Designed miniproteins, single chains, continued (4). Designs and how they scored, part 23

Each design is a single chain, and the fold is of that chain. pLDDT is the mean over its residues in the fold that is shown.

## One batch from the design tools (miniprotein)

Design m12771
Fold by ESMFold2-Fast:
Structure m12771 (fold): chain A 95 residues (1-95)
Amino acid sequence: SEADQVIQEVEKITNEAKEMIKKGEDPRVVRERVLRRLVALSGKVTDPRLRTVLGEFMGRFADIMDELEETGDREKALKRLEELLRETQERIRAV
């Protein structure tokens, strides 16, 4: 289903973001690169409910990256990303 494809792609993008953070990449670079991929994914999605969930994921992801830039707390950022991914997958399955 489209929902299953969106779940898989969001998981893939989130795991890539986690690896970039673990490698110590600039949070602004991670933010820009990941949001670009999420915008591209959203443009391929036909269900407006799935687009809404992706929009909320993008906003929360940006907030996590902004906090990481301010604090340097990578462990907290990784934990927040894992929680965001779990919640987003649950919301997509409910569509």
Scores: mean pLDDT 89

Design m12772
Fold by ESMFold2-Fast:
Structure m12772 (fold): chain A 58 residues (1-58)
Amino acid sequence: DIDAQIDQLIQAIRNQDYDTAQQIFNQIRQAHQMDSAQMRALVARTRSVMQEAGNYLP
């Protein structure tokens, strides 16, 4: 379930565990065959979460 994996990714980002976040991101990309538009949407979503958490990724 892609939604469950995205939730795990967001949780890893909130915990500032970027190594785990990178691993989950790669798993989502490979398992779900995401196109470039879906990848951009995921990146925008994670960037928004990081900014809210004070991590300031532009």
Scores: mean pLDDT 68

Design m12773
Fold by ESMFold2-Fast:
Structure m12773 (fold): chain A 71 residues (1-71)
Amino acid sequence: SNRDISDNGVNRGNQAFNQGNYNLSINQYQNAINLDPNNSTAWRNLGQVYRAQGNYDRSRYYFQQSNRIQS
């Protein structure tokens, strides 16, 4: 299902983030959101990547989207 493929994308994004590959991590989480826009974990984790890069405005946006979806 699209959700299962999206969850796999989140797992790949997590691996990339842990390796410090932020560009790959962002791409994997964005692909996960494109496959399943209701995957709140993908939105939240993308926010964490932007926070790690010091991009606090983008980080805030993605955390807010995650909170809207999980509500």
Scores: mean pLDDT 90

Design m12774
Fold by ESMFold2-Fast:
Structure m12774 (fold): chain A 71 residues (1-71)
Amino acid sequence: SIEELIKFSEEELKRLPEGHATGVLVQRLVEEDVSPETLEKLAEIFEKRGLKHHAEALRILAEHRRRQEER
């Protein structure tokens, strides 16, 4: 769920620098095959919370997945 992914990100940010935490989140989202729509919703939530690095990474991942779907 979106709530679980947010909690995971908050827990990782307590232990890791933001860049490393973003990488760990992206890896999990790729492994769980999260939809582009869910990725965009998560990016919007992170942007509103001031986590711009997370938001940008998730928008890039969502666009990449949409392009794969259109090919």
Scores: mean pLDDT 78

Design m12775
Fold by ESMFold2-Fast:
Order: C-alpha cells, then structure tokens, then sequence
Structure m12775 (fold): chain A 63 residues (1-63)
C-alpha cells in the first residue's frame, strides 16, 4: 500500500540521518501513535537516543 511504502521510506531516511526530526513528524501524521507510544517517542527524542528511537519506530511500524 502507498501508506506502507511511505512509512518504509521515512524509516530509511531516519536510518541515514537519525536526527531527522521532520521524518519523525511525517511518520506520526501518516500512522498516529497511542498516547503511551507518543510519550516514549518524546522521551527518546529529548534524550537524543536516536538509535533506540529508530529501533522503537521499526518495531511499531514494521511488525
């Protein structure tokens, strides 16, 4: 589906540039997170744990 292709593209962009905040915003717009998932995302961003953030997003969107 187009939605899945866009998600996979944005995750690839994050792999190439883990600090790409705009790719994170676009992922949330395409596939909204639960309040708990959004809170975890914000925590990882504030701590600059970009590797953990990417792994978290891959588990959410590619399972």
Amino acid sequence: SKKKEEIEKLLKELEEDPSNFLAVVKLEQIAPLSPEEAAKLRELLSQEKYDELLAFLKELYLK
Scores: mean pLDDT 80

Design m12776
Fold by ESMFold2-Fast:
Structure m12776 (fold): chain A 81 residues (1-81)
Amino acid sequence: TPVSSLSPEEERALSPRERLLHEARWVVERYADSTDPEAQRLRELAEELIRAIEAGAPASEIQRLWLQMVAAAERVQARER
């Protein structure tokens, strides 16, 4: 699960789309200055997810990008240990 500063109350107030946008924006900001290729790929996936949501892409494409971003985040976070 992507790390987020959202409180449980804030998460409940957001639509599913708004929650995905918040998580993706957090990833972009967190890894903006990273030189790690896997962190750069994670940031690129987050940026693609933001663009897809804002462009009204099909739910299948948004789900695919979200799952890829989560998998990349897990790999990056495991290496930060």
Scores: mean pLDDT 75

Design m12777
Fold by ESMFold2-Fast:
Structure m12777 (fold): chain A 68 residues (1-68)
Amino acid sequence: SHEEELFEQLKATLTQVVQDGVARGLSREETRELLDFTIKVFVKRNPDLSKETIKQMEDYAEELLDKA
């Protein structure tokens, strides 16, 4: 579905944000703020996203942060 494609695009972007944050020596808190901002911008640009998909995006960001 279109939402599944958008989620896959965001997963790639969030993964890159974490990798860039680690490479730059950012703290976990600073990286979390970048992830939150990235999701906020993505949601604003895709206003038809379901609340369920947005929650899955937020959950994925937390999983990435825990693994970093």
Scores: mean pLDDT 83

Design m12778
Fold by ESMFold2-Fast:
Structure m12778 (fold): chain A 70 residues (1-70)
Amino acid sequence: SMALLIARVAEGVDPDRVAEALKRSPGTLSVLKLDPRTVAALFEDVKSAEEAAERLLKEGLAESAEVTPL
C-alpha cells in the first residue's frame, strides 16, 4: 500500500535540500513543499517511506519524519 511521509525540516536546513533528498529516494511518487518547515512526499509503499524517513533523520535534514500508511 502507498504511504505519506511528512518531514519537519531541521533548524537551519534549507527545505529544498529535504525536497531534493526525497525526490532522489526510491519509490517516491511526488514531493510537495507545504511551507518552509514542512515537506510532504508520497511513496509507492510503506517500506520505501520508512527508509527515506530514517535517512532524513540520520543526515540531520529533518527533526521529525512521520510515515502514514494509505
Scores: mean pLDDT 88

Design m12779
Fold by ESMFold2-Fast:
Structure m12779 (fold): chain A 78 residues (1-78)
Amino acid sequence: PSPEERQRAAVRVVAATLRYVGVLLDYEMGEITKEQAIKDLEEVLATLRELLPHLAPEDRPFVERQIKRVEKAIEELK
C-alpha cells in the first residue's frame, strides 16, 4: 500500500480501537443491551480484519492482538 493508504488505515485502526473500548463501557454502564454490544463489536471486528492488509507489516501484530481481544470480548458476552 501507499504511504497515504497506510496512514489512513492506521487512523481507522485507532478509531476502531476507541469504538471497541466505548462499546464495552456503554455495556458496563447499562447504556446498551448485550445484543447491541455484540453487534457493535462484530462491526469493529469486521473493520479491523478489513484494515489488516492495508497496514505496514510492522503494525499488523498490534492489530492481530486487537482482533483477538475483540473476538474474546464477543465470546464472553454470548
Scores: mean pLDDT 85

Design m12780
Fold by ESMFold2-Fast:
Structure m12780 (fold): chain A 82 residues (1-82)
Amino acid sequence: SSSERLLELVEKDANEAVKRAEELAKQGKYDEAILELEIALGMVRIALGVAKLIGDEKLAERLQKIIDELEAKIAEIRAKQA
């Protein structure tokens, strides 16, 4: 389904963004790491808005979990920068 395809693409992109951000953070590039995660977070939030508009509760729940994971990772990296 289109919802399953969207979720797969969003999960893949979010996971790749986390890996890039972790590598940037290891190099001390915290601002770049946070930017990578914020871009991914923005894209997932758009996907969540679409899920809510079409009434796909299961997709919305899965997208919210990805948002929560990205927000947690941003907070972890910001704590290292502070």
Scores: mean pLDDT 88

Design m12781
Fold by ESMFold2-Fast:
Structure m12781 (fold): chain A 60 residues (1-60)
Amino acid sequence: ALAAEVERLAAEILALAAEAGHDLTLELPAPEEMSEELVAAFRGALEGLRHALELERARA
């Protein structure tokens, strides 16, 4: 379940980047290394990336 959640968040990050015209690659740890803390970290990263991409879209 945690691995699936992290993969979903990673896919959303990649989709957001692609929509903004950028190609990103994400490497995920093994499922056994995924945790609720990692899921929370990915959600935080997604929010930060969204803001960064919005700024970049306005500039480029």
Scores: mean pLDDT 71

Design m12782
Fold by ESMFold2-Fast:
Structure m12782 (fold): chain A 87 residues (1-87)
Amino acid sequence: SQEEIVAEMREKIAETKERIKEAIKEAVENGDSEEEIRKIVQEILNEFAKEMVPLYESLSAADQNEVLREVHLAIAEVEEFAKEALE
């Protein structure tokens, strides 16, 4: 059902957000450059997009808007985390 797909996507958004935060933290602790950190984050996001795009395309417009809203909020949270971690 679409409800199950939305629930799966919500779980994957939350999981990916935490994976990116942990990857940034580990890379900063290891002394990796900002460029290396960006590359690691891009690889995680590419894997996320590959998995999520087919699921997203199967959703109603209303559910697509809800998922996009959550993705945008997750991006904002990760950007704030990265800013603080790179200080």
Scores: mean pLDDT 85

Design m12783
Fold by ESMFold2-Fast:
Structure m12783 (fold): chain A 62 residues (1-62)
Amino acid sequence: SSSHQALIQQLEDALRDTQAYIDALQAKIAAGQATPREQLMLLVYQAVAGSTRYLIERIKAR
């Protein structure tokens, strides 16, 4: 439905933004410049991204 398409778009936009934070934190960790807090934040963002992907797939299920 059109309402499901709008929700999917919002979740995909949120996932893209979350992935940008993950990519930045992974680059910082690879450079040996990440703090312990930033390493913890990577785990938080990865959990958020995983949950967002799960929700997108559940909404797309027919």
Scores: mean pLDDT 87

Design m12784
Fold by ESMFold2-Fast:
Structure m12784 (fold): chain A 62 residues (1-62)
Amino acid sequence: SAAERARKAQDEAIENLRRMAAEHPDAVVSDAEKVIRETPVLPQPGGAGGAAGAAYALKKRS
Protein backbone atom coordinates (compact mmCIF):
# COMPACT_ATOMS: atom_id res chain seq x y z
CA SER A 1 0.00 0.00 0.00
CA ALA A 2 2.46 2.67 1.14
CA ALA A 3 5.11 1.26 -1.21
CA GLU A 4 2.64 1.27 -4.10
CA ARG A 5 1.71 4.89 -3.44
CA ALA A 6 5.37 5.87 -3.23
CA ARG A 7 6.01 4.10 -6.53
CA LYS A 8 3.14 5.98 -8.18
CA ALA A 9 4.54 9.27 -6.87
CA GLN A 10 7.96 8.33 -8.27
CA ASP A 11 6.47 7.43 -11.67
CA GLU A 12 4.57 10.73 -11.73
CA ALA A 13 7.78 12.63 -10.93
CA ILE A 14 9.55 10.86 -13.80
CA GLU A 15 6.69 11.75 -16.16
CA ASN A 16 6.99 15.39 -15.10
CA LEU A 17 10.74 15.31 -15.73
CA ARG A 18 10.13 13.96 -19.24
CA ARG A 19 7.75 16.83 -19.96
CA MET A 20 10.30 19.31 -18.66
CA ALA A 21 12.97 17.70 -20.87
CA ALA A 22 10.75 18.34 -23.89
CA GLU A 23 10.75 22.05 -23.02
CA HIS A 24 14.45 22.11 -22.06
CA PRO A 25 16.31 19.75 -24.43
CA ASP A 26 19.69 20.86 -23.06
CA ALA A 27 18.82 19.80 -19.51
CA VAL A 28 20.29 16.62 -18.01
CA VAL A 29 16.81 15.29 -17.28
CA SER A 30 17.51 11.76 -18.55
CA ASP A 31 20.26 11.39 -15.95
CA ALA A 32 17.96 12.68 -13.23
CA GLU A 33 15.31 10.19 -14.37
CA LYS A 34 17.79 7.32 -14.11
CA VAL A 35 18.81 8.36 -10.60
CA ILE A 36 15.17 8.57 -9.49
CA ARG A 37 14.30 5.19 -11.03
CA GLU A 38 17.26 3.45 -9.41
CA THR A 39 16.88 5.18 -6.05
CA PRO A 40 15.12 2.78 -3.68
CA VAL A 41 11.79 4.08 -2.45
CA LEU A 42 12.16 5.01 1.20
CA PRO A 43 9.95 2.83 3.45
CA GLN A 44 8.36 5.82 5.19
CA PRO A 45 4.88 5.56 6.79
CA GLY A 46 2.59 7.58 4.53
CA GLY A 47 5.55 9.31 2.89
CA ALA A 48 4.21 8.82 -0.63
CA GLY A 49 5.32 12.31 -1.69
CA GLY A 50 8.93 11.70 -0.68
CA ALA A 51 10.03 10.41 -4.08
CA ALA A 52 8.34 13.28 -5.89
CA GLY A 53 9.99 15.81 -3.60
CA ALA A 54 13.40 14.28 -4.24
CA ALA A 55 12.81 14.52 -7.99
CA TYR A 56 12.14 18.24 -7.77
CA ALA A 57 15.21 18.75 -5.61
CA LEU A 58 17.38 16.98 -8.21
CA LYS A 59 15.92 19.16 -10.97
CA LYS A 60 16.79 22.33 -9.06
CA ARG A 61 20.39 21.19 -8.57
CA SER A 62 20.87 20.35 -12.24
Scores: mean pLDDT 61

Design m12785
Fold by ESMFold2-Fast:
Structure m12785 (fold): chain A 79 residues (1-79)
Amino acid sequence: SMAKALAEKFKANLEESRAFLERQRAAAEAALPDLPPEDQPWAREVIALVGELLENPEKAEEYLKKLGELQKAAIAAQA
């Protein structure tokens, strides 16, 4: 599973992964007001999941799977 592989890489490089996710979260929060209204609820869900991952890195696989499901939903909505 890609989510499992990414979770193990996240744990192995926790400090770098944490810094990367914190930057991504900050960028997403900054971009949120400029997103179309229909995309804002989805973006808020992603931001919330990244926040949970930062607080609970031991659950990385679970959170990455949730992010993958949100991405699939977004792709399906565009089809």
Scores: mean pLDDT 72

Design m12786
Fold by ESMFold2-Fast:
Structure m12786 (fold): chain A 112 residues (1-112)
Amino acid sequence: SKRLLAELEVTVNLGAETYHEALDAEVSDTSNIVEAEATATPLDANATISVSVAVRDEEKEAASPIVTAKGGTATAKASLQSSSKRVTALATVYAKTPTTVKIKIKLYEISA
């Protein structure tokens, strides 16, 4: 089964700069898989945005590819089998031109 551990939603004004956001959570069982999901949606239909997400625990990290979308939602996902109870999602969002972007980060626990 898939259980939501934590979520964060922010709306930010991006220039030609990289935006970083972190979200922490605790897993119920270290044998479970943790999935981080970062979703970025520009309010401008002509804006191009890029998103990536990493998920890490105390010992290891997994990172998504960079996902690029024009005028739509970009979603990046990364997962790892946790070796500690504390996990962090790290979202990276970039807009080539100044735009307002809605960013949502979610951390899930997946039972094996």
Scores: mean pLDDT 86

Design m12787
Fold by ESMFold2-Fast:
Structure m12787 (fold): chain A 104 residues (1-104)
Amino acid sequence: MALDLLKTAPIYNKRPKLTAADLKGVKSVEIIDASNLSSEEFIKLIQKANKEGTILILTKTPELNPEVLTAILASPVFPIKASVSDKDQIAQQLKEALTEYISK
């Protein structure tokens, strides 16, 4: 269910090898707006989230540069496409589905 939802969700950087094993160590899911973060602050946030076992769902990303894109692709971070009108509802649905999946 959660993995199927990730396939259909309007996410900028779909992780082509996302598996159940990638979610096994996850403890929590958080929704954030990262639009006001610098590249350095955003990378530190991702590093902290990875260390704590937190999946980040981004309603907005910081300015997309190669370092930010590399950090997103290497981490359990799911940026929702900015052009989607229902992004807040999609973020909440993703959080609920991922939380149910990791709590089993």
Scores: mean pLDDT 66

Design m12788
Fold by ESMFold2-Fast:
Structure m12788 (fold): chain A 110 residues (1-110)
Amino acid sequence: MPSVVELTREEAELFVDRLEELVARLEKERASQAEIAEALREVLAELAAETGSPYLGFLLRRLEAIADPAAAVQAALGLLKALVAELERHFPELTARMQAVLDRLEALAA
């Protein structure tokens, strides 16, 4: 399985930046779980295309395999929670920012 350690610092920072922008947009739009799932897939597809990262491609494929939007959102939250733990080990400066993104996504999904 690809790991966050395969991301460069620049790729990890871009990933966090794009998720922060996404969450701010979803909060303003009062997004449904279906809209959250679709938006997460779109951002991951864009990032995977821009970076060529096997890790971001893996996250995208994992999310695309789940047809139920609520299940897709819960899977994404689980993957992001695992990512926060890995970021703490390799990119500690990004950990707080990603944790804030995760907390905001969990609030939207509730």
Scores: mean pLDDT 77

Design m12789
Fold by ESMFold2-Fast:
Structure m12789 (fold): chain A 96 residues (1-96)
Amino acid sequence: MLKFSNQELVESVDLSKLSDEALEKIAQISGLSVEEVKERIRQGRGLSAFSEKLGYNSPFTLKEVEEEVDEKYLIEDGEKKYVAVDVISGELIPLP
């Protein structure tokens, strides 16, 4: 399973360039609507998902991946593949 260091998370994806299909997956992870996700991105606010390991909502970012990843982690946007990564733990966040 992929795990990212804090140094690797500095090169985060520009969420404003994602398709509505990718934003729907992000909305499911964050427990928000797509409209709320778009508004947070517009405001420059981070997104958060509930982390079972931490027991609270943890900030996450997206990372582009070229490796084959389990479908439960995979966010596709055209020809690009992304995963949601917990910024604190560096672990992948599964899709609901």
Scores: mean pLDDT 66

Design m12790
Fold by ESMFold2-Fast:
Structure m12790 (fold): chain A 92 residues (1-92)
Amino acid sequence: MYSEEEKKEFIEKAKKAYEALPDKRKTFETTAKAWKELYKNEGEILLTLNGAARDVRDGRASEEEFYALSYALIKAGIDPEIILKAHDSAGI
């Protein structure tokens, strides 16, 4: 679905956001670990990420916070393609 270049660009953007928010790092890492343990299939993770992306669209969270959480999820072993699907579905 996504090209290797699209995945690489997304991961780079997510990493920059994660590094820009050091005070929130523990929160993102804790959330990512919890989601990986609680949601055993891609559909559940995608649904939860769609909620987070909608919060950004509606002004309840920053785009930078979404990308920082995305990087924490990638570090936890979540496939970047799932995260990109959520991003695209929310229109952000």
Scores: mean pLDDT 77

Design m12791
Fold by ESMFold2-Fast:
Order: sequence, then C-alpha cells, then structure tokens
Structure m12791 (fold): chain A 76 residues (1-76)
Amino acid sequence: MKEKKEELLKKALELEIEAGVYYIQAGVYELLAKKYEKQGKLDLAEQYRKQAERYRKKADELLEKARKLREEAEKL
C-alpha cells in the first residue's frame, strides 16, 4: 500500500508541474493582451486573453486531477 501511495503522489506532482507550465504560458498571454490593449490593438488583445483563459483552464483541470490523486493517497 505504501508503494501505491508514493506512485499517486508522484503522478500528482507531475500534473502539478504541467499545470505550472500552463499557468506561466497564460501569464505571458495576459502580458501580451495588456500590451496590445494599450496600443489600441483590441482584436489582438482579445485573442491573447482568450488564449490565456484556455491555458488557465488546462492548468485548473490538471490541478483538479492532481487534487483527486492526493485525496486518494491520503486514504491509504
């Protein structure tokens, strides 16, 4: 049972790392959106905001999967 708990925690950590990468990418898109908004390029700003939202959703999904794996590990 201890080995199963360790494998679940390892998988959770891998998902959390992937989520971190998606959050960083979302942050970059947010900065680009703000830059283009200040330049009056509203269409480009909107496109980058949509990309940032999409990447944050992917990160949130990965974190939710990681949370469930950690909860399963706590029951062991």
Scores: mean pLDDT 87

Design m12792
Fold by ESMFold2-Fast:
Structure m12792 (fold): chain A 72 residues (1-72)
Amino acid sequence: SMVDPEDQQIVLDAYRERYPEADFSLEDGVLTVKTKNKELAEKIEAIKSTLAADMSGALGVEVKAVEVVMTG
């Protein structure tokens, strides 16, 4: 990944604070959102394109995909 790991961690931590019931990870331009909360998963699915664009802007790299995974 061409993303600085320190910058990536700062951005991911900000999203974790905004969505405390979700775990965010970014690998090879794919943002994975893991949650046990079905309502939160549905909300993130609805804003996938906006979330990808916002994170791409924050990191200065292309977020190619957003994957939402239910963990319970």
Scores: mean pLDDT 77

Design m12793
Fold by ESMFold2-Fast:
Structure m12793 (fold): chain A 90 residues (1-90)
Amino acid sequence: SELEELLKEFEELREYVLTSKDKEELRKKVLELLRKGIEVVKDIDPNLATKLSMALDALEENPNLSLEQLKEAALAALDTAIESLKKLIS
């Protein structure tokens, strides 16, 4: 299903966040997956779509976050998405 594929993408990105040393590539991947996630979930879980949109806006407004700040923000958003998607798939 599209939700199962999205969950896998969020889980793979979470692993990438933990090991990444390339801030610009990490930022790009996080923003792209948040945008994709919003489009997939907007009609299924509007509350999750709102949370992902808030995370996307915060990251776009703060392009100069340190790598560690970007990782913290990304992990918070990804963990919220992963938990919500697991509940939707169950």
Scores: mean pLDDT 88

Design m12794
Fold by ESMFold2-Fast:
Structure m12794 (fold): chain A 68 residues (1-68)
Amino acid sequence: SMEELEARMRRASEEEFEQLVLGFYSRLSNEDLEAFAKEYRKAREEARSFEELRERVLEIMRKVAEKS
């Protein structure tokens, strides 16, 4: 579930977080995957810390899940 994934990502190391993001990525349609990739790239460029990146990515994932 999204709740279980979010809980795991909040406790994850940077390396584990990247793997969980890739796992989420693999479940998306081509259209949602392209949109997510674009938002994720922006989050990576704008975030000043891993904690900020984590919160931004979790928000992006939540919005994508709501559309599906």
Scores: mean pLDDT 79

Design m12795
Fold by ESMFold2-Fast:
Structure m12795 (fold): chain A 80 residues (1-80)
Amino acid sequence: MSMQDSYDQGLSVLNQISSLYPDAARQGLDIVNDVVSQQGLSGIYQGIGRGSRYVTSQTSDDIGGLFGRGLVSIGNSMLG
């Protein structure tokens, strides 16, 4: 929180979640990709929110929140 999240930090978080909860992480990413494909760039944060909620439903609120924050950190690092 006190320091900026880098691309590497977001990627590390997503890799850890994918390692521990591969099925939930894969399906969450598929949801993000589907929303972005349907909505375009304006849907990217909505897709992240939907995917994170799915991961939460399969794991926990903490894991779903980390998944979403990891994706936002990566997106912000790439788009910024």
Scores: mean pLDDT 74

Design m12796
Fold by ESMFold2-Fast:
Structure m12796 (fold): chain A 120 residues (1-120)
Amino acid sequence: MAYEELKKRVREYGERMIEAAKNGDLAAFYRAATALGAIAVTLMKYGDEETKKLAQKAIFYIGEALLAAESGDREKAVEYARKATEYTLQAIDAAKKSGLTEEQFKEMIEAGDRAEARAA
């Protein structure tokens, strides 16, 4: 089911951001962050007000995580990556509760895949 697959992928992107932050691998961090951001942006596009607020928080923490990673603040990069992941998962759960379809969740998976491929 696309909803459960999307949640699994979001957790995997979050873990990859955390591992990349710990290792100072900016390229890997950027790829995972870009994929997570694409999912959050798609949640902003289709979500209700609650979903949009949670997705906006996710986008904010993705930005903070990227700035921390680029500045070499590994501890803050990990903290903000965790928050970005948490808010993205909460936004997905809010979207499911508000009636978003399996096709819309599939579009979010595809948006993440395309964003990661473009970030290379």
Scores: mean pLDDT 90

Design m12797
Fold by ESMFold2-Fast:
Structure m12797 (fold): chain A 133 residues (1-133)
Amino acid sequence: MIENLDTYNAVRDADGALVGENGRGLSLRESEARLPEPARLTVTLTVESENAWVSLYVEADNELYELFQLFSPAKVGETLTLTVDQGPTSVSVYLNGKLVGSAPLPVPLDKKRRLVLRVGDVRVHSASLSPVA
């Protein structure tokens, strides 16, 4: 299930998971409807190769700001939950509930900003973006 996110360069495989079109990476972008901040992104994915990667960005004013990268986030065939907590000034990134990184947000809270997750060599089973109380 995909909630509050638009998908780019993504196709569904035989099991209904999202994979990158023609073996390329796919993108999950916060949908055009503005969500209240702070927000939480949750993605469940399976690693398909040792070259699997995850890159987190924030988009503002048609510019992409890279916040975080992971290479080889788990062993081939392992399924993990990636969580991103977006606060007013920073993001925190978790794998299976364990904090693995944090980054400052380069754009202020009063700007219209959107999370963008790009992933390669993975199968995405579900992704959701939700407000956090």
Scores: mean pLDDT 80

Design m12798
Fold by ESMFold2-Fast:
Structure m12798 (fold): chain A 64 residues (1-64)
Amino acid sequence: LTRAEIEARLREAEGQSPPAIVATLFELLKAGVSSETLKRIARELNFERVLKALELIEQARESG
């Protein structure tokens, strides 16, 4: 995935409902984008809702 593609996906997600944000994050993770890359992009662009959702998903997924 191109950085611009990831950026566009995250930008759309920031204005969506929480389930849509989560769905977008899982789609990107399944496509091979690392959670750390997603966090960096979200942080750089101030996508706070996306960043929060991703951090929660990662913390829960890695193990309580």
Scores: mean pLDDT 80

Design m12799
Fold by ESMFold2-Fast:
Structure m12799 (fold): chain A 70 residues (1-70)
Amino acid sequence: MRERLEAETLLALADMYMALGDRAVKQGKKDEAIELYEKAIELYRQAVRLGHPDAEEGLKEAEKKLEEIK
């Protein structure tokens, strides 16, 4: 039970950092957006390790967005 809650929490936090990164991109804050996407990637990786089924898709999207902004 705890591991499922932790995976869900990590996914939610990663999604939050993704939204903040998207906002930073819109504001032209490239360095801030890179940092926020890197935070999201780390959190998605942890959610993948804990077995969250949606985390792999989130990880791929975060990596794609980071590559697009670099």
Scores: mean pLDDT 82

Design m12800
Fold by ESMFold2-Fast:
Structure m12800 (fold): chain A 55 residues (1-55)
Amino acid sequence: SIYDQLTAQYQATGDPSVMQTQIDMQVDIGMQDIKAALGMPVTPDAVIVAKFKAK
C-alpha cells in the first residue's frame, strides 16, 4: 500500500516530509471514514491518494 511505501521511504531516507505526507493523507482518509459512518458523501481514497502522489 502507499502507507507501506511512505513508511519504507522514511526509514530509508530519514526525510520528515515523507512522514508528513503520510500523516496528511491518513487524516483525509480518516475524515472520509467519519463521513461514511454519518451517512454523508465521501471522497474516494483513490482521489486522495492521487492528490498526495502528484506532490
Scores: mean pLDDT 70

Design m12801
Fold by ESMFold2-Fast:
Structure m12801 (fold): chain A 87 residues (1-87)
Amino acid sequence: TSKTLDVKAGESKTVELPYDAKEGEKLKVIVKVNGEEKELEITVDGGSKTITVNGAIVKVTTDPEKKKLTVEVTALEGDHKVEVTVE
């Protein structure tokens, strides 16, 4: 599943992505910000991971009950096009 969002300087936006993994399994999350790409692995346990990609702070949280990832993107400088993919 993939979703795209536009985040302006100083804004924070949240997007939810569904997944099909079971609790305790690992999800691969690919975050692309203005063409710069980073990958993270997160365990489906209700926890969160935070990464920084091209001046944007990206926080990924798992919700095992709803089978959704919550992705919060905060743009520190400039406008950002953000694409998030879950595998």
Scores: mean pLDDT 79

Design m12802
Fold by ESMFold2-Fast:
Structure m12802 (fold): chain A 108 residues (1-108)
Amino acid sequence: MEAARIGEELGRRAGEGAKTAKQAGEAGGAGGYAGDRKGEELGSVYGQMGGGVAAVGGASGSASGTDEAGQLGAEMGGRGAGRMGEFGGEKGAIGGIAAGEAAAERGE
């Protein structure tokens, strides 16, 4: 499955532009969504875990308030969400998106 690769790449690219909590959170959400598309058949528990990882990654990057921190947060969030979503299906996408939104809101 390529969900982890898609999540990692989306996280990295979003992280390169992430200079705010909002952008870092969105990168985590994108990774979760990518994982869901590939992991639909495998169940939802890991998807929810992937969303949590994406939230932590995005929030951590945002908290540091730097481009480097945002990039690392987004990349780690994307990788985690993509990997977990690989087995989590729809819960991965929902969790990742919700986590990204929550991280963006906290960063404001």
Scores: mean pLDDT 49

Design m12803
Fold by ESMFold2-Fast:
Structure m12803 (fold): chain A 86 residues (1-86)
Amino acid sequence: MELEKLYEEVKKAVDAGDYDKAIEIVRDFLRKAGVPDELIDALVEEIRKRYRDNADEIVSLVLQALRDAGVITDEEYKELLKKLNE
């Protein structure tokens, strides 16, 4: 799943009040990217506690998890955050 498509799908689910759908979209994306289940579960718990209704923060946390898992570099993380804001 591309970042733009991830944002669109997460925002659609959040706007519909379907937070479980937003979480499943995030889980599927991170699992396909090779992020360990332990890190995915920690991220999901954080989303549920503070950010469940904020698509921008959810996707920012996804990018942070990709960086922390070593799937993307710090430089790629910064570029993807820039794209998210644009």
Scores: mean pLDDT 79

Design m12804
Fold by ESMFold2-Fast:
Structure m12804 (fold): chain A 112 residues (1-112)
Amino acid sequence: MAAAERLAEIIERARREGKITEEQVREVIEIMSREAGLPPEEAVHAFLLALDHPVARYLAEAEWALNRGDYATAREYLERARRLLEEDDSLAPLAKERLLERIRRLEAELAA
């Protein structure tokens, strides 16, 4: 099966069911690592962006703010992403772990 076709199937199923399973997260990480060389935390972020998940939207806004030197806005979006992630019961623990890793990486860039 083509990688793009398989990713589309996973995204459609997650969208339809309103939840993200550990199996889906593991498969997305494997496909995106193999096809695009993405680290696990970036693969999970890309997956949730495709689903228009609010945690992923706030992470994208934080990265955009960081890239333009707006550190105050970046901090605000990272704090919002962290709170939403802690309260979200639709995400498998593996997805939450990888998104927390991405939040910590972006927070480290703010401190540098």
Scores: mean pLDDT 84

Design m12805
Fold by ESMFold2-Fast:
Structure m12805 (fold): chain A 78 residues (1-78)
Amino acid sequence: RRYPRTLTPELLAELRRGRAALPDATFLALLHGLKQYDGSQKHPLAHFARLLHLSVPSVSTLVAHPELIDEALAELYA
């Protein structure tokens, strides 16, 4: 398997579950937090994974490729 550089169906499904489980304002704030993650945040990646209903590898992918967050938002809010 290739490392995900694109919005995979699995990652999008995880994000859809998180959106369904959370108020939109909370979901968007958590994704914004991932876009601003530089290691100085008080919360580890596992904390974001738990809150967003994502796997730790999925959160790691979004931190490494923040453009995928913008792609996911376009798909979820289209």
Scores: mean pLDDT 73

